Designed miniproteins, single chains, continued (3). Designs and how they scored, part 37

Each design is a single chain, and the fold is of that chain. pLDDT is the mean over its residues in the fold that is shown.

## One batch from the design tools (miniprotein)

Design m9259
Fold by ESMFold2-Fast:
Structure m9259 (fold): chain A 113 residues (1-113)
Amino acid sequence: MDSIVESFRKDVENLVEAIRELLPKARAGDAASGAAAGIYASLLSMALGPDHPEVLLVRAINYLANAEDAFRQGRYEEALRYARRAEEAARKAGDKELEERARELARRAEEAL
C-alpha cells in the first residue's frame, strides 16, 4: 500500500475507535458524548458513507435524544419525527434496544397529538 492509502485507513480506523469509545456514554444520555460522536460520525459518513454501522448508531442515539427533549417540551410533532428517524437508523444498524426505545417514544408522541 502507498503511504497515502495507509494514512487514510488509519484515520478512518481512529474515527471508528473514537465513536466506539463515546457510544456507551452517548447511549446513557451524556449530551457532550453525543455531540462529539456526531462530529466524528459526520466525518466517517464522508469517508465511508451514511449507512456505515457506527454512523447509523450515532444518528439513532442523537435522533432519540432530540425526540426525548422535544417530547419533554410538549413538541409532540417534532418528537414523533425524530423518534421515527431514530427507529429507522437503529433498525438499519441492527440495534434492537434503540429501535424499541424509539418506537415506544414515537407511539407516546403520536398518542399525545
Scores: mean pLDDT 86

Design m9260
Fold by ESMFold2-Fast:
Structure m9260 (fold): chain A 100 residues (1-100)
Amino acid sequence: SKEDLLKMIDDEIETLKALIEENKDNPETVAGLETDLKHEEEIKKLIEQGASIEEVIKKLEEHKRTLREMAEKSTDPETKQLLESEVKEEEAVIKYLKSK
């Protein structure tokens, strides 16, 4: 349900905010995490505004491509690993939505 999706997104937003605080001394890692945080906030707004599941999936696929590109371009192994982890989380959400 959309309510279940909002709960999942709220949990991810809280996780990302904690990771940003933990990594505040690494500007490249923070930039990647802040990008993902903005993506999650955008998806939350779309769901709250009554966007279709198809529209939400399309936006998640766009966000996933952006994070993957950032990971591929990163020269910092720690940043690359964190961004790759965020891509996997996006893939899990997309899979969940497609199963509905």
Scores: mean pLDDT 83

Design m9261
Fold by ESMFold2-Fast:
Structure m9261 (fold): chain A 99 residues (1-99)
Amino acid sequence: PGMSEKERRRLDLEVQVALLEIELAVSKIAFNRAKTKEEYEEIQKWLEKLIGRINALRAEVEAADIDPEVKARLLQTLDSLHTEATNLLNEAKEKIKSL
């Protein structure tokens, strides 16, 4: 039989988490290349929006009727992304203060 609704929802959530992982990776690269206060302020805005999207997706994953092992893995990944994004946001704020 074709893909179940549960399997389709799992795939959708896994793709959304992967996109957030890519956005954080891009933000880290931008942070390492940043030189000006204006560049760090832009990265701060990106990270604040990213954290908001991580929190929203986390709530969606918790509410989702998907395989419990997949759900646990996605929540763990999102919690890790939240910690890394928050740490990078704090580093960006310190750079802005020093420039």
Scores: mean pLDDT 91

Design m9262
Fold by ESMFold2-Fast:
Structure m9262 (fold): chain A 92 residues (1-92)
Amino acid sequence: AAERAELAARNIERGAEVLAEGEKLMKEKPSSKSAALYTAGALAVMGGAFEGGLLVRQGSEEGRRALERGLEGARKHSEKAGEIAEKTIEGM
């Protein structure tokens, strides 16, 4: 469904933003807050990538487009977030 595909893409992109903020804070001053942001971002990216991957496996063209958009958006915010998303999809 289009709604699930859009949510997957959004979770990947926003997760990447949160992860990038966590990476930046960890580089400047490592803290429980920076670690929490990194972890929360990574989990959101993984969840979105997994959902998108399931939709692609079910033959959803919307799921494929959502994954492509999510991966592109993630890499623009954080190369690490892009890697996490790709590994999640490969692990399916």
Scores: mean pLDDT 82

Design m9263
Fold by ESMFold2-Fast:
Structure m9263 (fold): chain A 80 residues (1-80)
Amino acid sequence: MKQELAEKIRAGGKEGRDAFEEAVRQGIITPEQILKIIIAYDLDLDALPRFYVGAPETPDVKKLRDALAHLVETGKLPKY
């Protein structure tokens, strides 16, 4: 369910990363949408790699997870 994937991404951790990979595999999240989020929120370029490897969370990693969860839940890019 898209709702379950969104909730796991928003929570973070290993389950959040696994849910993110599942959403990408299903085509719910595209590379173009990830890039648009990074540009729109002026996020650090390392935010996605940090999330993926489970590095200590930064404010930008949290913003990225929240934006990706919103995209999975609604099918729309979040507003600023």
Scores: mean pLDDT 77

Design m9264
Fold by ESMFold2-Fast:
Structure m9264 (fold): chain A 83 residues (1-83)
Amino acid sequence: GSMEQQLQQAIQDVLARIKAATTRQQLLDSVRQLIQALLDYDPNVTRAIGRVLSLIGLILDNEDKPFEEQKAAVIAFVEELLE
């Protein structure tokens, strides 16, 4: 498959793991996997970097919030990547 197909599949796999996460550690581990997938599979390097920086900003903006709010914010971000 193309790198775009590999990226789409990796994002879908990470979304499933995020939805299954019950702890902050599991959520952060899933976010690390997403960052790696974006850097490894996105042929558009500028877009990949922009997405990673946006995701890091999202995590920092929500670091003081309850786990359920952090998880919801990350799910929304990942679902937007699939649009």
Scores: mean pLDDT 86

Design m9265
Fold by ESMFold2-Fast:
Structure m9265 (fold): chain A 95 residues (1-95)
Amino acid sequence: SVLPTKEQEELIDKLRREAFKQEIEKMNLKELEEAKEKLEEEIEELNEALKRVEEKLKEENTEELEQIKELLKKQIERLEEELKLVEKKIEELKK
């Protein structure tokens, strides 16, 4: 598959963030708790993957490993942002 350009990637990320914000507004408390648990699991898995890539970079510093590291960091940041939105909505519904 053809990799998207940086501008296309940024646009896709923006649209994904906007879609996620709209989706959580439709969720009930149970769905939000399930979304939180899934996001926490995905963040943990990506942090373990990032740690492995960082260890490989210490042994062999390649452009490919640096690109993988940057992509993993961006994915983690996105999921952490989504987790914060879900946690905020859960707190609002519990009040």
Scores: mean pLDDT 84

Design m9266
Fold by ESMFold2-Fast:
Structure m9266 (fold): chain A 70 residues (1-70)
Amino acid sequence: MTPEEIKAEMEKIYEEALKVSTNPEDIKLLKQEYEGALKVLEENPDDVELLRSELGAIKRLYEDIKKKEK
């Protein structure tokens, strides 16, 4: 994945997570993680491994939120 692709994937997962989130704390955590990931992207645009790690964190949050809503 390119940094551009990783950013697009993070944005997509963040948007999907917001659609299924009903809890204010989960929404707050999603916003904090996404904002943190965007800062990492700005500071380390060529560090694909680090960016993939940030994408993984957002994916894990999305999975946890889906489990709580089921």
Scores: mean pLDDT 78

Design m9267
Fold by ESMFold2-Fast:
Structure m9267 (fold): chain A 84 residues (1-84)
Amino acid sequence: DEVIERLLEEIREALEREGLELEDYRSFSVGNAPAEKALAEASAWAKEVAPTLTGEEVGAVGEMLPESEGKVALYTVVFSASPR
């Protein structure tokens, strides 16, 4: 997905500035949903998946995009990173 690939590029660039390298990641997307529901589902997913990643640092990045009828699409990446 183009949005997830862009988020991964942003993550890699941010990590590189800190001397870290992306080690693992998981992505989650929900669309055509109320913002509150999208955020709740992403939060529940992230809580479940974050402990399964390997690496010294764990983080999350999300992007919310407007959809029709006041709905949103939410793209979330949970990732791990380690020093190079």
Scores: mean pLDDT 84

Design m9268
Fold by ESMFold2-Fast:
Order: C-alpha cells, then sequence, then structure tokens
Structure m9268 (fold): chain A 58 residues (1-58)
C-alpha cells in the first residue's frame, strides 16, 4: 500500500526534501506535488503527512 511504501521511505529519508524526492522517484506523487511538499514541510514527519493527504485526496 501507499502507507507501507511511505513508512519504509520515511525510515531511510529524514528530511522533508529527501522524503519528497524519494516519493516522487517511487511514483507516489508527481513533480509539482514533490516541489510543494519540499517547500512546505519542515521535516520528514510533516512531509509524510502531506504526501499521504495528496495521494488520498487525488
Amino acid sequence: SVEDALSELGKQHKTGKALAEAALEAGLIDEEQAREVAARAKDSTQAGALILNLVHEA
């Protein structure tokens, strides 16, 4: 699931930007969404929450 994939990525990527880039590479979000997450998220926890929201609201 997206939640499982994002959980595993979050263990490896500890910054908002790194998690956003990893999620983009994994195909979970697009380039525009990855830029938004990297700009808004101050840490990987916030980035993970934003990514989940984007995936479930699409």
Scores: mean pLDDT 80

Design m9269
Fold by ESMFold2-Fast:
Structure m9269 (fold): chain A 89 residues (1-89)
Amino acid sequence: AAAKTVVVPLADMADLIPLIAEELEANEALERALFAVGTASTDDTAAKARALAERLGERAELVELEGLTLEELFANPLEVLAALREAAA
């Protein structure tokens, strides 16, 4: 089902951002997209996430998280999601 609010945690995921963009653009019900970007990323993830957020305009919010790595995101997904929700409040 199409979601009105989407939270997108991103760390070392530059190659996945085009697929995320297609999914968000296909979601006709999308009212808010929150991008949580790990600043420790060694690829273009942060730059591509900012470009996508600018493209979505007022519907997009960008939160930069220091030290978030791909390994931490997958090792502790619930703890990461809790921190993202706190940062977005």
Scores: mean pLDDT 66

Design m9270
Fold by ESMFold2-Fast:
Parts: structure tokens; C-alpha cells; sequence
Structure m9270 (fold): chain A 74 residues (1-74)
């Protein structure tokens, strides 16, 4: 997987989590699965990212944390 493909995959994972949350369908288990795949991509590709791509990954990670807090507080 290219670094660009990895970043696109991470963006799609966060978009999927947002979509499920908007539908009232985001469970902690689904969020754990999405977060695990996101973390796997970070671990595999972090050293290959540019500083700008790393900032984007950090923004996406913050969105997942916000979704987790929302799901756990509900």
C-alpha cells in the first residue's frame, strides 16, 4: 500500500465511523474495530508520512477520540 493509499484508507475509516454515528448505529465494538485498523495503518506507515500528512493523521485520530467519547457518554 502506498502512503497516499494508507492516508485515504484512514480518512475512509473515520468517515465510516461518522456515518455510523449519524445513523445512531456506531457501537463501541465497531469503533474498536475501526480504531484498531486505523492504528495498524499508523504503525505501518508513520515513518513514510510527510509532516503535513502526519498533521492530517493527528486530526483524524482526534475525530475518532471525539466519537469514542460521544459513544461512551451516551
Amino acid sequence: MSVEEALERMEKLVAEARRLHAQGRLTPEQLDAISAEFERLVLEHWQDFTPEQRERVIELARELVALRNAVLAA
Scores: mean pLDDT 85

Design m9271
Fold by ESMFold2-Fast:
Structure m9271 (fold): chain A 70 residues (1-70)
Amino acid sequence: SAEDYLKKAEEALKKGNYLEAIRYAQKVIELNPDDARAYRLMAEAAKKMGNDELAEFYEQKAREVDPELE
């Protein structure tokens, strides 16, 4: 399920396996394209990898599907 992939992505991010985290989060988006949690996780992983452009891209996607109040 999307939740199972999200959990795997979160565990990979916690372990520093950033590419694996992005791959699992992409599976979440394949199942639920409007899941802002997956985009935020991909942004965090990209940022930790030093790819600020990719991080900004995913942060923008997260805001489009779940606009933050502040």
Scores: mean pLDDT 84

Design m9272
Fold by ESMFold2-Fast:
Structure m9272 (fold): chain A 60 residues (1-60)
Amino acid sequence: SESVQRWENAKTREDFMELLTREARERITSAVDTVVSLRDQGMTSQQILDLFKQRAKKRS
């Protein structure tokens, strides 16, 4: 896996910061894609935010 190779090659604090930032960015990108899809379905930004709040509560 390319992901595993990146972690094995990481040696410095800066390398680990880059890897973690990349993972966070990928998660944010997936969330953005979901928002765009929901907007295309006719949901408003407020409705999408409320949906994310509801899902956060259910994960508790």
Scores: mean pLDDT 74

Design m9273
Fold by ESMFold2-Fast:
Structure m9273 (fold): chain A 104 residues (1-104)
Amino acid sequence: SKELVLLDSTIAIQIAGLVFDLDLLAKKTGHPLAKRALDRALEIGESFGKNAPDSVLLQKLADLRALLAQAAQDHPEWAAEFEALRQQVDDIASLIKERQRMLE
């Protein structure tokens, strides 16, 4: 449907935005946790592009969310940036859950 095509495009754009923001944070901080978060976001983008099941994408997003939450606790100086990225992960997960409901 047109609605599914638009939703898939929105998910792709939001994943690209997450990758962009994580790349900037990794360059700004030089921190291994930011680099690990970037690598996981890139893996999510690749999995999405390969039409991985929604359950797989949601699990990868949950794992990234947990990493970002831990990074915010371990690095109070970057906590605001990690929490903003965590919100982006939650927004992407919400879109995938909406797509999952539309396919049922």
Scores: mean pLDDT 88

Design m9274
Fold by ESMFold2-Fast:
Structure m9274 (fold): chain A 64 residues (1-64)
Amino acid sequence: PELTLEQIQKAADFFGVPVSDLSLALQSGSADGLSDAVKVAYHFLTGRPIPAELAALAAKLLMS
């Protein structure tokens, strides 16, 4: 099932990233060239494993 705009907005707010950047990553299938926080949000929202280089940031963002 495709993610709704409302789900993307909620995820963007939770991770503190721009909705436009997260939406672009989801539409393109890649968060390359975007901030590390957008990359974490993208991997989390798509159910993909978070890359090792982002693990510390992911832990900080998810452990609130």
Scores: mean pLDDT 76

Design m9275
Fold by ESMFold2-Fast:
Structure m9275 (fold): chain A 66 residues (1-66)
Amino acid sequence: GRLTPEQRRALAEELGVSLETADAAVSAAEVLLETHSPEEVAETIARLTGLSREQARRVVEAVLAA
C-alpha cells in the first residue's frame, strides 16, 4: 500500500529517524515491494538508508499494512 504524509511522519517518530530518512525508505519500499519479496526489500532499504534491519522491516510492515 501507500503511506499518507501523516503516516510517514508517525513512522519517522517511531523509528527515531528524520522525516527525510523515513520518506526515502517508505518511497523505496512502495516501489520495490511490487517486484521483490518483503525480506529483500528490508535488506535493500537498510543498506540504502543506513536503517537497522529491524527499522527497515518495520518500514516494510507499515507499507504492506497500508
Scores: mean pLDDT 87

Design m9276
Fold by ESMFold2-Fast:
Order: C-alpha cells, then structure tokens, then sequence
Structure m9276 (fold): chain A 84 residues (1-84)
C-alpha cells in the first residue's frame, strides 16, 4: 500500500536512503541503455522498458530528496507496469 511504502521510506536512515537511491538510479540507467534487449527478455515493448526506467529515475530522485509522496507515486506506477 502507499502507506506501507511511506512508512518503509520513513524507517530508512539518510545513509540507507541515499544508497537505495543510487542503486535505483543505476538500475534505471542500465534499463534505458538496454531497453531493446530487456523488452525482448520480458516480452514487453521497448517503450514500456523506457517508461519503467523513467519512473525509476523519478523514484531515485524522490528517494535522494526524502520526498515520500513522490517516491510512493513512482513506485506504484512501476508496480502497475509490472502487473501488465
């Protein structure tokens, strides 16, 4: 739930939050670089992979800023794409 995600974010230390933000950003950038390959692997469009990567960058920025609302919004959109 959105509340559970916000609570999980609030429980992170600043150091752990920055580590998570860096990891999410790295994964999103790799997804952008390998969008065509990942699209073939997951049976989705390259456009879907690029949208997921864009949301991953939004999530990483929100995590780095400590913006729980933006982080939850991006995470929920990523979850929705994954359920497609």
Amino acid sequence: SAAALAAALAALSPEKRQELAAQVREEALKALENAEELAKEYGVSAETIRRAAELGLELADALAAGDAEAAVAAALELQRLGES
Scores: mean pLDDT 81

Design m9277
Fold by ESMFold2-Fast:
Structure m9277 (fold): chain A 67 residues (1-67)
Amino acid sequence: SGSEEAAKIAREAAAKLEGGGRTLALSVAQGALDGASKETVKKGLLEAADTLEGEAREILREAADKL
């Protein structure tokens, strides 16, 4: 299943982020581990990116693009 790969991608994005951005990325990773589809995880990363600015937004968008 794509859940473990999606969780890994979200966790790798979280490692590059701080504060609220990291928390959002980790929440998306947990959703993947809880059985969210690859499409749902990608949407979660993009929605999180839209709430952030600058480098944090780009990190989450690049993570979503890997899915």
Scores: mean pLDDT 84

Design m9278
Fold by ESMFold2-Fast:
Structure m9278 (fold): chain A 77 residues (1-77)
Amino acid sequence: DIVKKLAELIREGKSPEEIVDFAAKELNIELTDEERQRLIDLIERAKKLGYSPEEIATLLIDEINRIKRRREIEKRK
């Protein structure tokens, strides 16, 4: 379960950069520098707002899946 693994990395205090890079690798997606930075900012904002590690992991996965879906649509024109 990728949510559980990401939540554990967040709880262990891994950097947002490491968390995003791990999620991208596990979900088999190559992020642009802009997308990577947006996801790092997402984690930092969620942490400041007091979201749980599980909530942050879910938000991150949802955003990555949204990026994947957008790219699939673009491939089809």
Scores: mean pLDDT 84

Design m9279
Fold by ESMFold2-Fast:
Structure m9279 (fold): chain A 71 residues (1-71)
Amino acid sequence: SRKSELKQLILTLIAQKLRLIGLEFELERLKEYGDLSDPAVRKKIEEIEKEIERIRKEIKELEKKIEELEK
């Protein structure tokens, strides 16, 4: 049902937003305290930045679907 679909999308959106906050915190910590001369640290930063971009895209897609169902 429309109600069930909306509830599922909202719960998924909340989960993705929480994941984004966690990744942004981890990225800030690595940039502040990580050894930036270490190639492994730089690679991890790039991987986290790429994952943040992916999650941001997923959040936008979920928000659009929720808006369409609220019409």
Scores: mean pLDDT 87

Design m9280
Fold by ESMFold2-Fast:
Formats: sequence, structure tokens, C-alpha cells
Structure m9280 (fold): chain A 85 residues (1-85)
Amino acid sequence: SEQVEKLQNEISELYDKIKELKEKSKKNPTEKILEELLELYEKMFELRLEYFKLLTSDKTKIESIEENIKEQLEEVKKELKEEFE
């Protein structure tokens, strides 16, 4: 599906941006970089959920995936905040 490929490409681009910004943060961890990383991760996880909704119509699977994505995002946010302190 063209829509699936578009989402995969957008997620991949966000991963590349996150990777570049994480390399910058190793040299100079700033609040601005932390805020940008948090925004990029939130956007990436939103697109990942959208991607999974295109692959399955099973509400129970969608709910499970949504909860897992939410938990992973909260863990990433916590780890990032700890790395910048």
C-alpha cells in the first residue's frame, strides 16, 4: 500500500533526525535539544500507531499495540530526561 510505504518513510526520516540530534546531545546536552527530541519521539510513536492501524482491524490488537507504544514512549521520555540531567 502506498499509504503504508509513506508512513514507513516518514518514521524512518524521524529516526534519522533523532539519531542526529542524539549525537549532538552527546557533545552539548541542552534543554532545547531535549525538547526537540521529545517532540520527534512523540511524532514517531504517533505515526507507528497509525501504521499498525493500517495493518489490522482487530480492536483488541490495536488496544494492546496502543498501550505498548504509550509505555515505550513514557520510558523513552524518562530516559531522555535523566540523560540530560
Scores: mean pLDDT 83

Design m9281
Fold by ESMFold2-Fast:
Parts: sequence; C-alpha cells; structure tokens
Structure m9281 (fold): chain A 100 residues (1-100)
Amino acid sequence: SAAAEEARIAALRAEGRAEIAEAEKAASSENERRAIELARRIVAEGIPLLPKMEEAMKKGKEAGLKSPRDAINTYANAEDAAKLLAVLDLQEQGYQAMLA
C-alpha cells in the first residue's frame, strides 16, 4: 500500500539521519566531512525516490541490462530519470570521497 511505502521511506530517512549524526561525531578528515555532506543529500533527495529506483532496476534486470543508468534511461519517465541519475551521481561522489 502507499501508506506502507511512505512508512518504509520515513523509517529509512530516520535511520540515515541517525547514522549521519554518529558519523559526524567521529569525523576528523576533510574527506570524511565531504562524505557526510553527500550522505545528507542522499538521505534528503535519494531515499524518497527509492521505490522508483527499485522499479526501474527490477525492469532493467528482467531485460538483461547490467547498468543502473541504462535501466533508469530505459524504464523511468524523463522527469524521474533525471532525478534518479542525480541520486546515482551523489552515490558515486560519496564513494569516491570515502576512498580518497
């Protein structure tokens, strides 16, 4: 149901915010602070789009697509595709910040 999905997204956002708060207490480097900033954006902008991301990825997998970007570009509508690709860019930036 829509209510169950909204509750799931709200719970994931609360969990993400709690994890970010703990990470901020431990952060000592520029790279750690940058990763936390990107994580905040993923929680705020990405988690609400998770159901649309999951649907595009499911359809992509069923079609044999290996790339998340190809799945989004094929199965998401134009407005949703732009938002989902922006979330992937934030995730990639976050991983690169953590590895630097």
Scores: mean pLDDT 81

Design m9282
Fold by ESMFold2-Fast:
Structure m9282 (fold): chain A 101 residues (1-101)
Amino acid sequence: SLAERLKKAIEALKEGNYVEALNALPRSSEGLPPTAGFIAWAILNNDEELAKEFLEIALKKYPDNPWPYVIAAHFYIVQKKYDEAIKYLEKALEILGEKVE
């Protein structure tokens, strides 16, 4: 499940296993919001400002959707901001916890 993958990613980040954390996160083809492709493109082109802009739009438009938070975590992992990545993954997990009940 997505929740199980996010828990594995958080654990890997806490252990300093950043490659395993990235591999635990779902890839761009599964249920992503329309802005996900633009965020991924900006990340690949090292355009941190553009990636942040698209991310903020996604977070505002889809506040109850875990995917913008997962994309935020991916963005922060590639920027080597692992504490921020953990924070966003925990937010995504909270949203998934509420949906399971």
Scores: mean pLDDT 70

Design m9283
Fold by ESMFold2-Fast:
Structure m9283 (fold): chain A 86 residues (1-86)
Amino acid sequence: SFREKLKEIAEEAKKKGLSKLEIKQAIIQGAFNEYVKRLGKAVDPSLAAQLTALIEAGDLEGALELLDSQDPELAEAVREVIEEIE
């Protein structure tokens, strides 16, 4: 499931000694990578660039809004996993 994959990403980031912000960034980035992988389609380069910029800026809410516009189920799974580590 999406949630299981995201939890695995969170545990790997935690194992590396990353900060809470870095763990959240890893989860959101991992979710986008899973979105691309599962759909098997070319992603709009501007969408990918915008998401990366939001993550790097620490605008996690903006990144989640962008994910929600593409895949609401995936965005919900991300929010749930992030809430567990806050």
Scores: mean pLDDT 78

Design m9284
Fold by ESMFold2-Fast:
Structure m9284 (fold): chain A 87 residues (1-87)
Amino acid sequence: PPTKVTVIETTVVMADGTKVKVKVTVTINPDGSVTIEVEVSDPRVEAEVSEPVLKEINGEQHYAALVTLTDKETGETETLVVTVKKP
């Protein structure tokens, strides 16, 4: 099977009201391995991604991961859940 690449672009509002653009790239390889890359528009904000887990949503298997955004000056965090359907 071919490599599947999914790009998710969203905006996350931090606790102080700052809007941060987040780009998540999910790559599902033919061997079933999953790579998740996160890019954030604000250099004050650090992104961390959890290991993806397999979840059944509406009867279909999805890879799910938690993205944690941390403001490096305040230590405040916001979380985003990313889900991509298994091919």
Scores: mean pLDDT 81

Design m9285
Fold by ESMFold2-Fast:
Structure m9285 (fold): chain A 100 residues (1-100)
Amino acid sequence: EILKLLEEAKELLEEALKKSKNPELQATIREAIRTIEETERLIKEKAPVEEILKKVQEALSLVKRAGHLALEYNEPQELIDLLKRAEETLERIRKKIEEL
C-alpha cells in the first residue's frame, strides 16, 4: 500500500510539473519526485523505518515549498490542487510509516 501511495504522489507531481511554467517551481517539483523515487528504493531494500520516514518528511517539505511557490507565482488553481493532493498523499504515507 505505501509503494502504491508513493506512486500516486509521484504521478500527481509529474502532472503538476507538466502544468508549471516557473523554473524554480519546476526544479522543486523535480527534486520532490527524485526524493519519492529514493524513498521507494529504500522501502524495496528494506532500509530502517527511521531512514524511510526521514525521506518521506524531506519529500513532504519539498511539496510544501512547491505549494508556497505556486501561490507566490499565481500559478493555475489546477496546479495548486495537484500539489495539495500530493502533500495529502505524502502525509498519509508518513502516518502509515509511523504506525510501523
Scores: mean pLDDT 88

Design m9286
Fold by ESMFold2-Fast:
Structure m9286 (fold): chain A 77 residues (1-77)
Amino acid sequence: AEEARRAEALAAIERMLAQEPAARARMPPEDHPLLDEVVRQLEGLRVLLETGDLARAAEIMGVSLATARRIEREIRS
């Protein structure tokens, strides 16, 4: 059950990341920093879900280790 949920979450992240170039083409240039932030958060979540590397996920997302631990707990809840 947990492996299936994790695989589903990873597939959703991959689909969102695959849509990034099309989304960027439709957004005004002033909104691109918001898209870049979303991509960074998705990449950090992918690392967390694939590897469980909390420190690396926190680094990619630009958050504290404590914040990454809270995100992991919310995902498990």
Scores: mean pLDDT 79

Design m9287
Fold by ESMFold2-Fast:
Formats: sequence, C-alpha cells, structure tokens
Structure m9287 (fold): chain A 64 residues (1-64)
Amino acid sequence: SAAENGRAAAEAIKKASGASGDKAGDAAVYATSTGSPERGAEYAERITGVPKEEAKKYLERAVT
C-alpha cells in the first residue's frame, strides 16, 4: 500500500540520515502529496541531510 511504502521510505531516510522520525516522515508525506520522488528527495535532503539521489531511491517506491 502507499501508506506502507511511505513508512518504509521514512524509515530508510531516518537510518541513512540519523534525523528524527518526524523529519523523515515529513519528507515521505511531501513526496506522496506532490506525486514526485524528485521533489520529495529535494525536501528530504534539505530537512534531514540525506543525499538527494539516495532519498529519491527510497521515495520512488512510495510514490509509484
């Protein structure tokens, strides 16, 4: 499900960045709300510090 994929993406971002679950969750929600893993990855990089390309890989499964 989209919600399950979103949670998996948030957990991956949290592990990769060391950021809080709230920030990782916000990034996943932003990706699903915009329908864009690219935009979600840009946001994730800005708020968690995870590299954009790495975040995009996690978020692609949540959006598609």
Scores: mean pLDDT 78

Design m9288
Fold by ESMFold2-Fast:
Order: sequence, then C-alpha cells, then structure tokens
Structure m9288 (fold): chain A 74 residues (1-74)
Amino acid sequence: MLSPELQALLDEQIARVRAEVADEGARAVMEAALRREALSLQADPSTSLEQARATLETLVDTLIAMHRATRAAR
C-alpha cells in the first residue's frame, strides 16, 4: 500500500500517460512500470517526496519519448 502523498504523485503521472498515450498496450506497460517504481521508492526510507516526484517524472518522460520514437519509426 502506497502512502497518500506517493499515491498522489503516481496518480498524476498515470493521468499524464492516459492523456498522452492512446495505445492501450503501451499505456498498460507504462502504468505497470510506474506502479512498480512507486513501490520501490516507498520501500526506500532515504527517498524524499521531492526525489520520488523527480524519479516518477523522469520515468514517464522517458517512457513516453521511447513510445513516440517507436511509433514514428513504424
């Protein structure tokens, strides 16, 4: 179970994926990756909320960029 603060950060990034990624399969993979990362961040007591936000934002930026690059190549 995620903390309310980390859940809010996760929900924000999932909403971004849903808004920017129309492909259901890619969306599901990205959402699963974000949830896995959020659980890992919660398990690390040294991780601040600011670091967690930066990590999730970087992950979603990378996943969306890779998806767009793959779509452009097809």
Scores: mean pLDDT 81

Design m9289
Fold by ESMFold2-Fast:
Structure m9289 (fold): chain A 77 residues (1-77)
Amino acid sequence: SKEELLEEARRHGEEALRYLERAKKEEDPIRATGLELLGIGHAIEAGLLLVKAGVIKREEFRGLSAEELARLAIELA
C-alpha cells in the first residue's frame, strides 16, 4: 500500500541521515567513504519508494541530493 511505501521510505531516510552524519565524524577516510556510500544507498531507496508511492516525480528525484531525499522521506511520512 501507499502507507507501507511511505513508512519504508521514512525508515530508509532516517538510516541515510544516520550514516551520513557518522561519515562526517569518521576520521578514517576509507571508513568515512563506506559510511557515506551506505547513507547514499539508503537515500536512493527512500527516493525510489517516494516515486513508487506517487509522492514525487522521477525528475524531482534526479534533482535532489542524498540528504534532501532522506529529509523529504522523513517529512512526508
Scores: mean pLDDT 89

Design m9290
Fold by ESMFold2-Fast:
Structure m9290 (fold): chain A 85 residues (1-85)
Amino acid sequence: METYVELTAEVLGISKEQARKLMEEIQSLGLSPEQAVMAASLAKILLEKRTREEAVEELAKTMGLSKSKAQKVLDLVEKALEEAK
């Protein structure tokens, strides 16, 4: 668990405390710790490279999530990145 929090913090460029909160929020959607790290990392890349609609579709397909869960993951990652500064 600690390793996944540290990895998420490093990949997203956020604090360990913010990464822990983000991981807990993503896992509350039914994702495992491993899936949460992958989803957060992919969401960061998609937010930079794709439109919101494309990001939702790609994240949902890649992670095997519904579009509504993918949207929530993207929203959570976006908020974490904004709050990190």
Scores: mean pLDDT 82

Design m9291
Fold by ESMFold2-Fast:
Structure m9291 (fold): chain A 67 residues (1-67)
Amino acid sequence: MLSKKQLDEEVKESLLRMALSVGKIALDNGKVTDDDIAFLKKKRDEALKMGYFDLAKELDELIKKAE
């Protein structure tokens, strides 16, 4: 049985990976909105707080390409 903290971390990690994939698709299609950039920034900050530095770096790179 996973602790509530471990379950929350696993769900958050999955959501961060999904956000990265969605961001890459939006950037590739040239359809990045201000809301998309704000969403990616929020997910980058969540990744940093959780210690997923590799995911945070990839999200930050997408943000820089989108801006």
Scores: mean pLDDT 77

Design m9292
Fold by ESMFold2-Fast:
Structure m9292 (fold): chain A 67 residues (1-67)
Amino acid sequence: MKIYGRAAENLVALGRHYLATDPERAMRIADALEKLAETVKESDPELADQIREEAKRLRAEAERALA
């Protein structure tokens, strides 16, 4: 299992929590994950790619929940 880093793990868990109760907030958390990926891409491009994948997944699920 890939490790995303502590901040990313916390944001993913928070986004998953809000996905069922507040999908709009889950979308905002996906935005925060994308910004985190941009921040770490110079030092750890593999971690950045993993964070972007989680952000994309969370956003897609939140969009479907809002439709």
Scores: mean pLDDT 78

Design m9293
Fold by ESMFold2-Fast:
Structure m9293 (fold): chain A 63 residues (1-63)
Amino acid sequence: EMTLNAQQISEIPELSLTDIKNGVIKVGDKLEITYQGQKYKVEITEIKDAGTPTAQVKVKVIA
């Protein structure tokens, strides 16, 4: 499990801060993300401070 801060979230095109704020991306969602040129299948395990500069998302790599 890893914690992504707002800056790291902004670097992941599939993981929009706007979608997190608006509840389009929520806890329990499984999605494929691209981080530093590699693709990962992840599950969202926690969202904290959605819609703020201190937003954090925890993800678990599942595949």
Scores: mean pLDDT 78

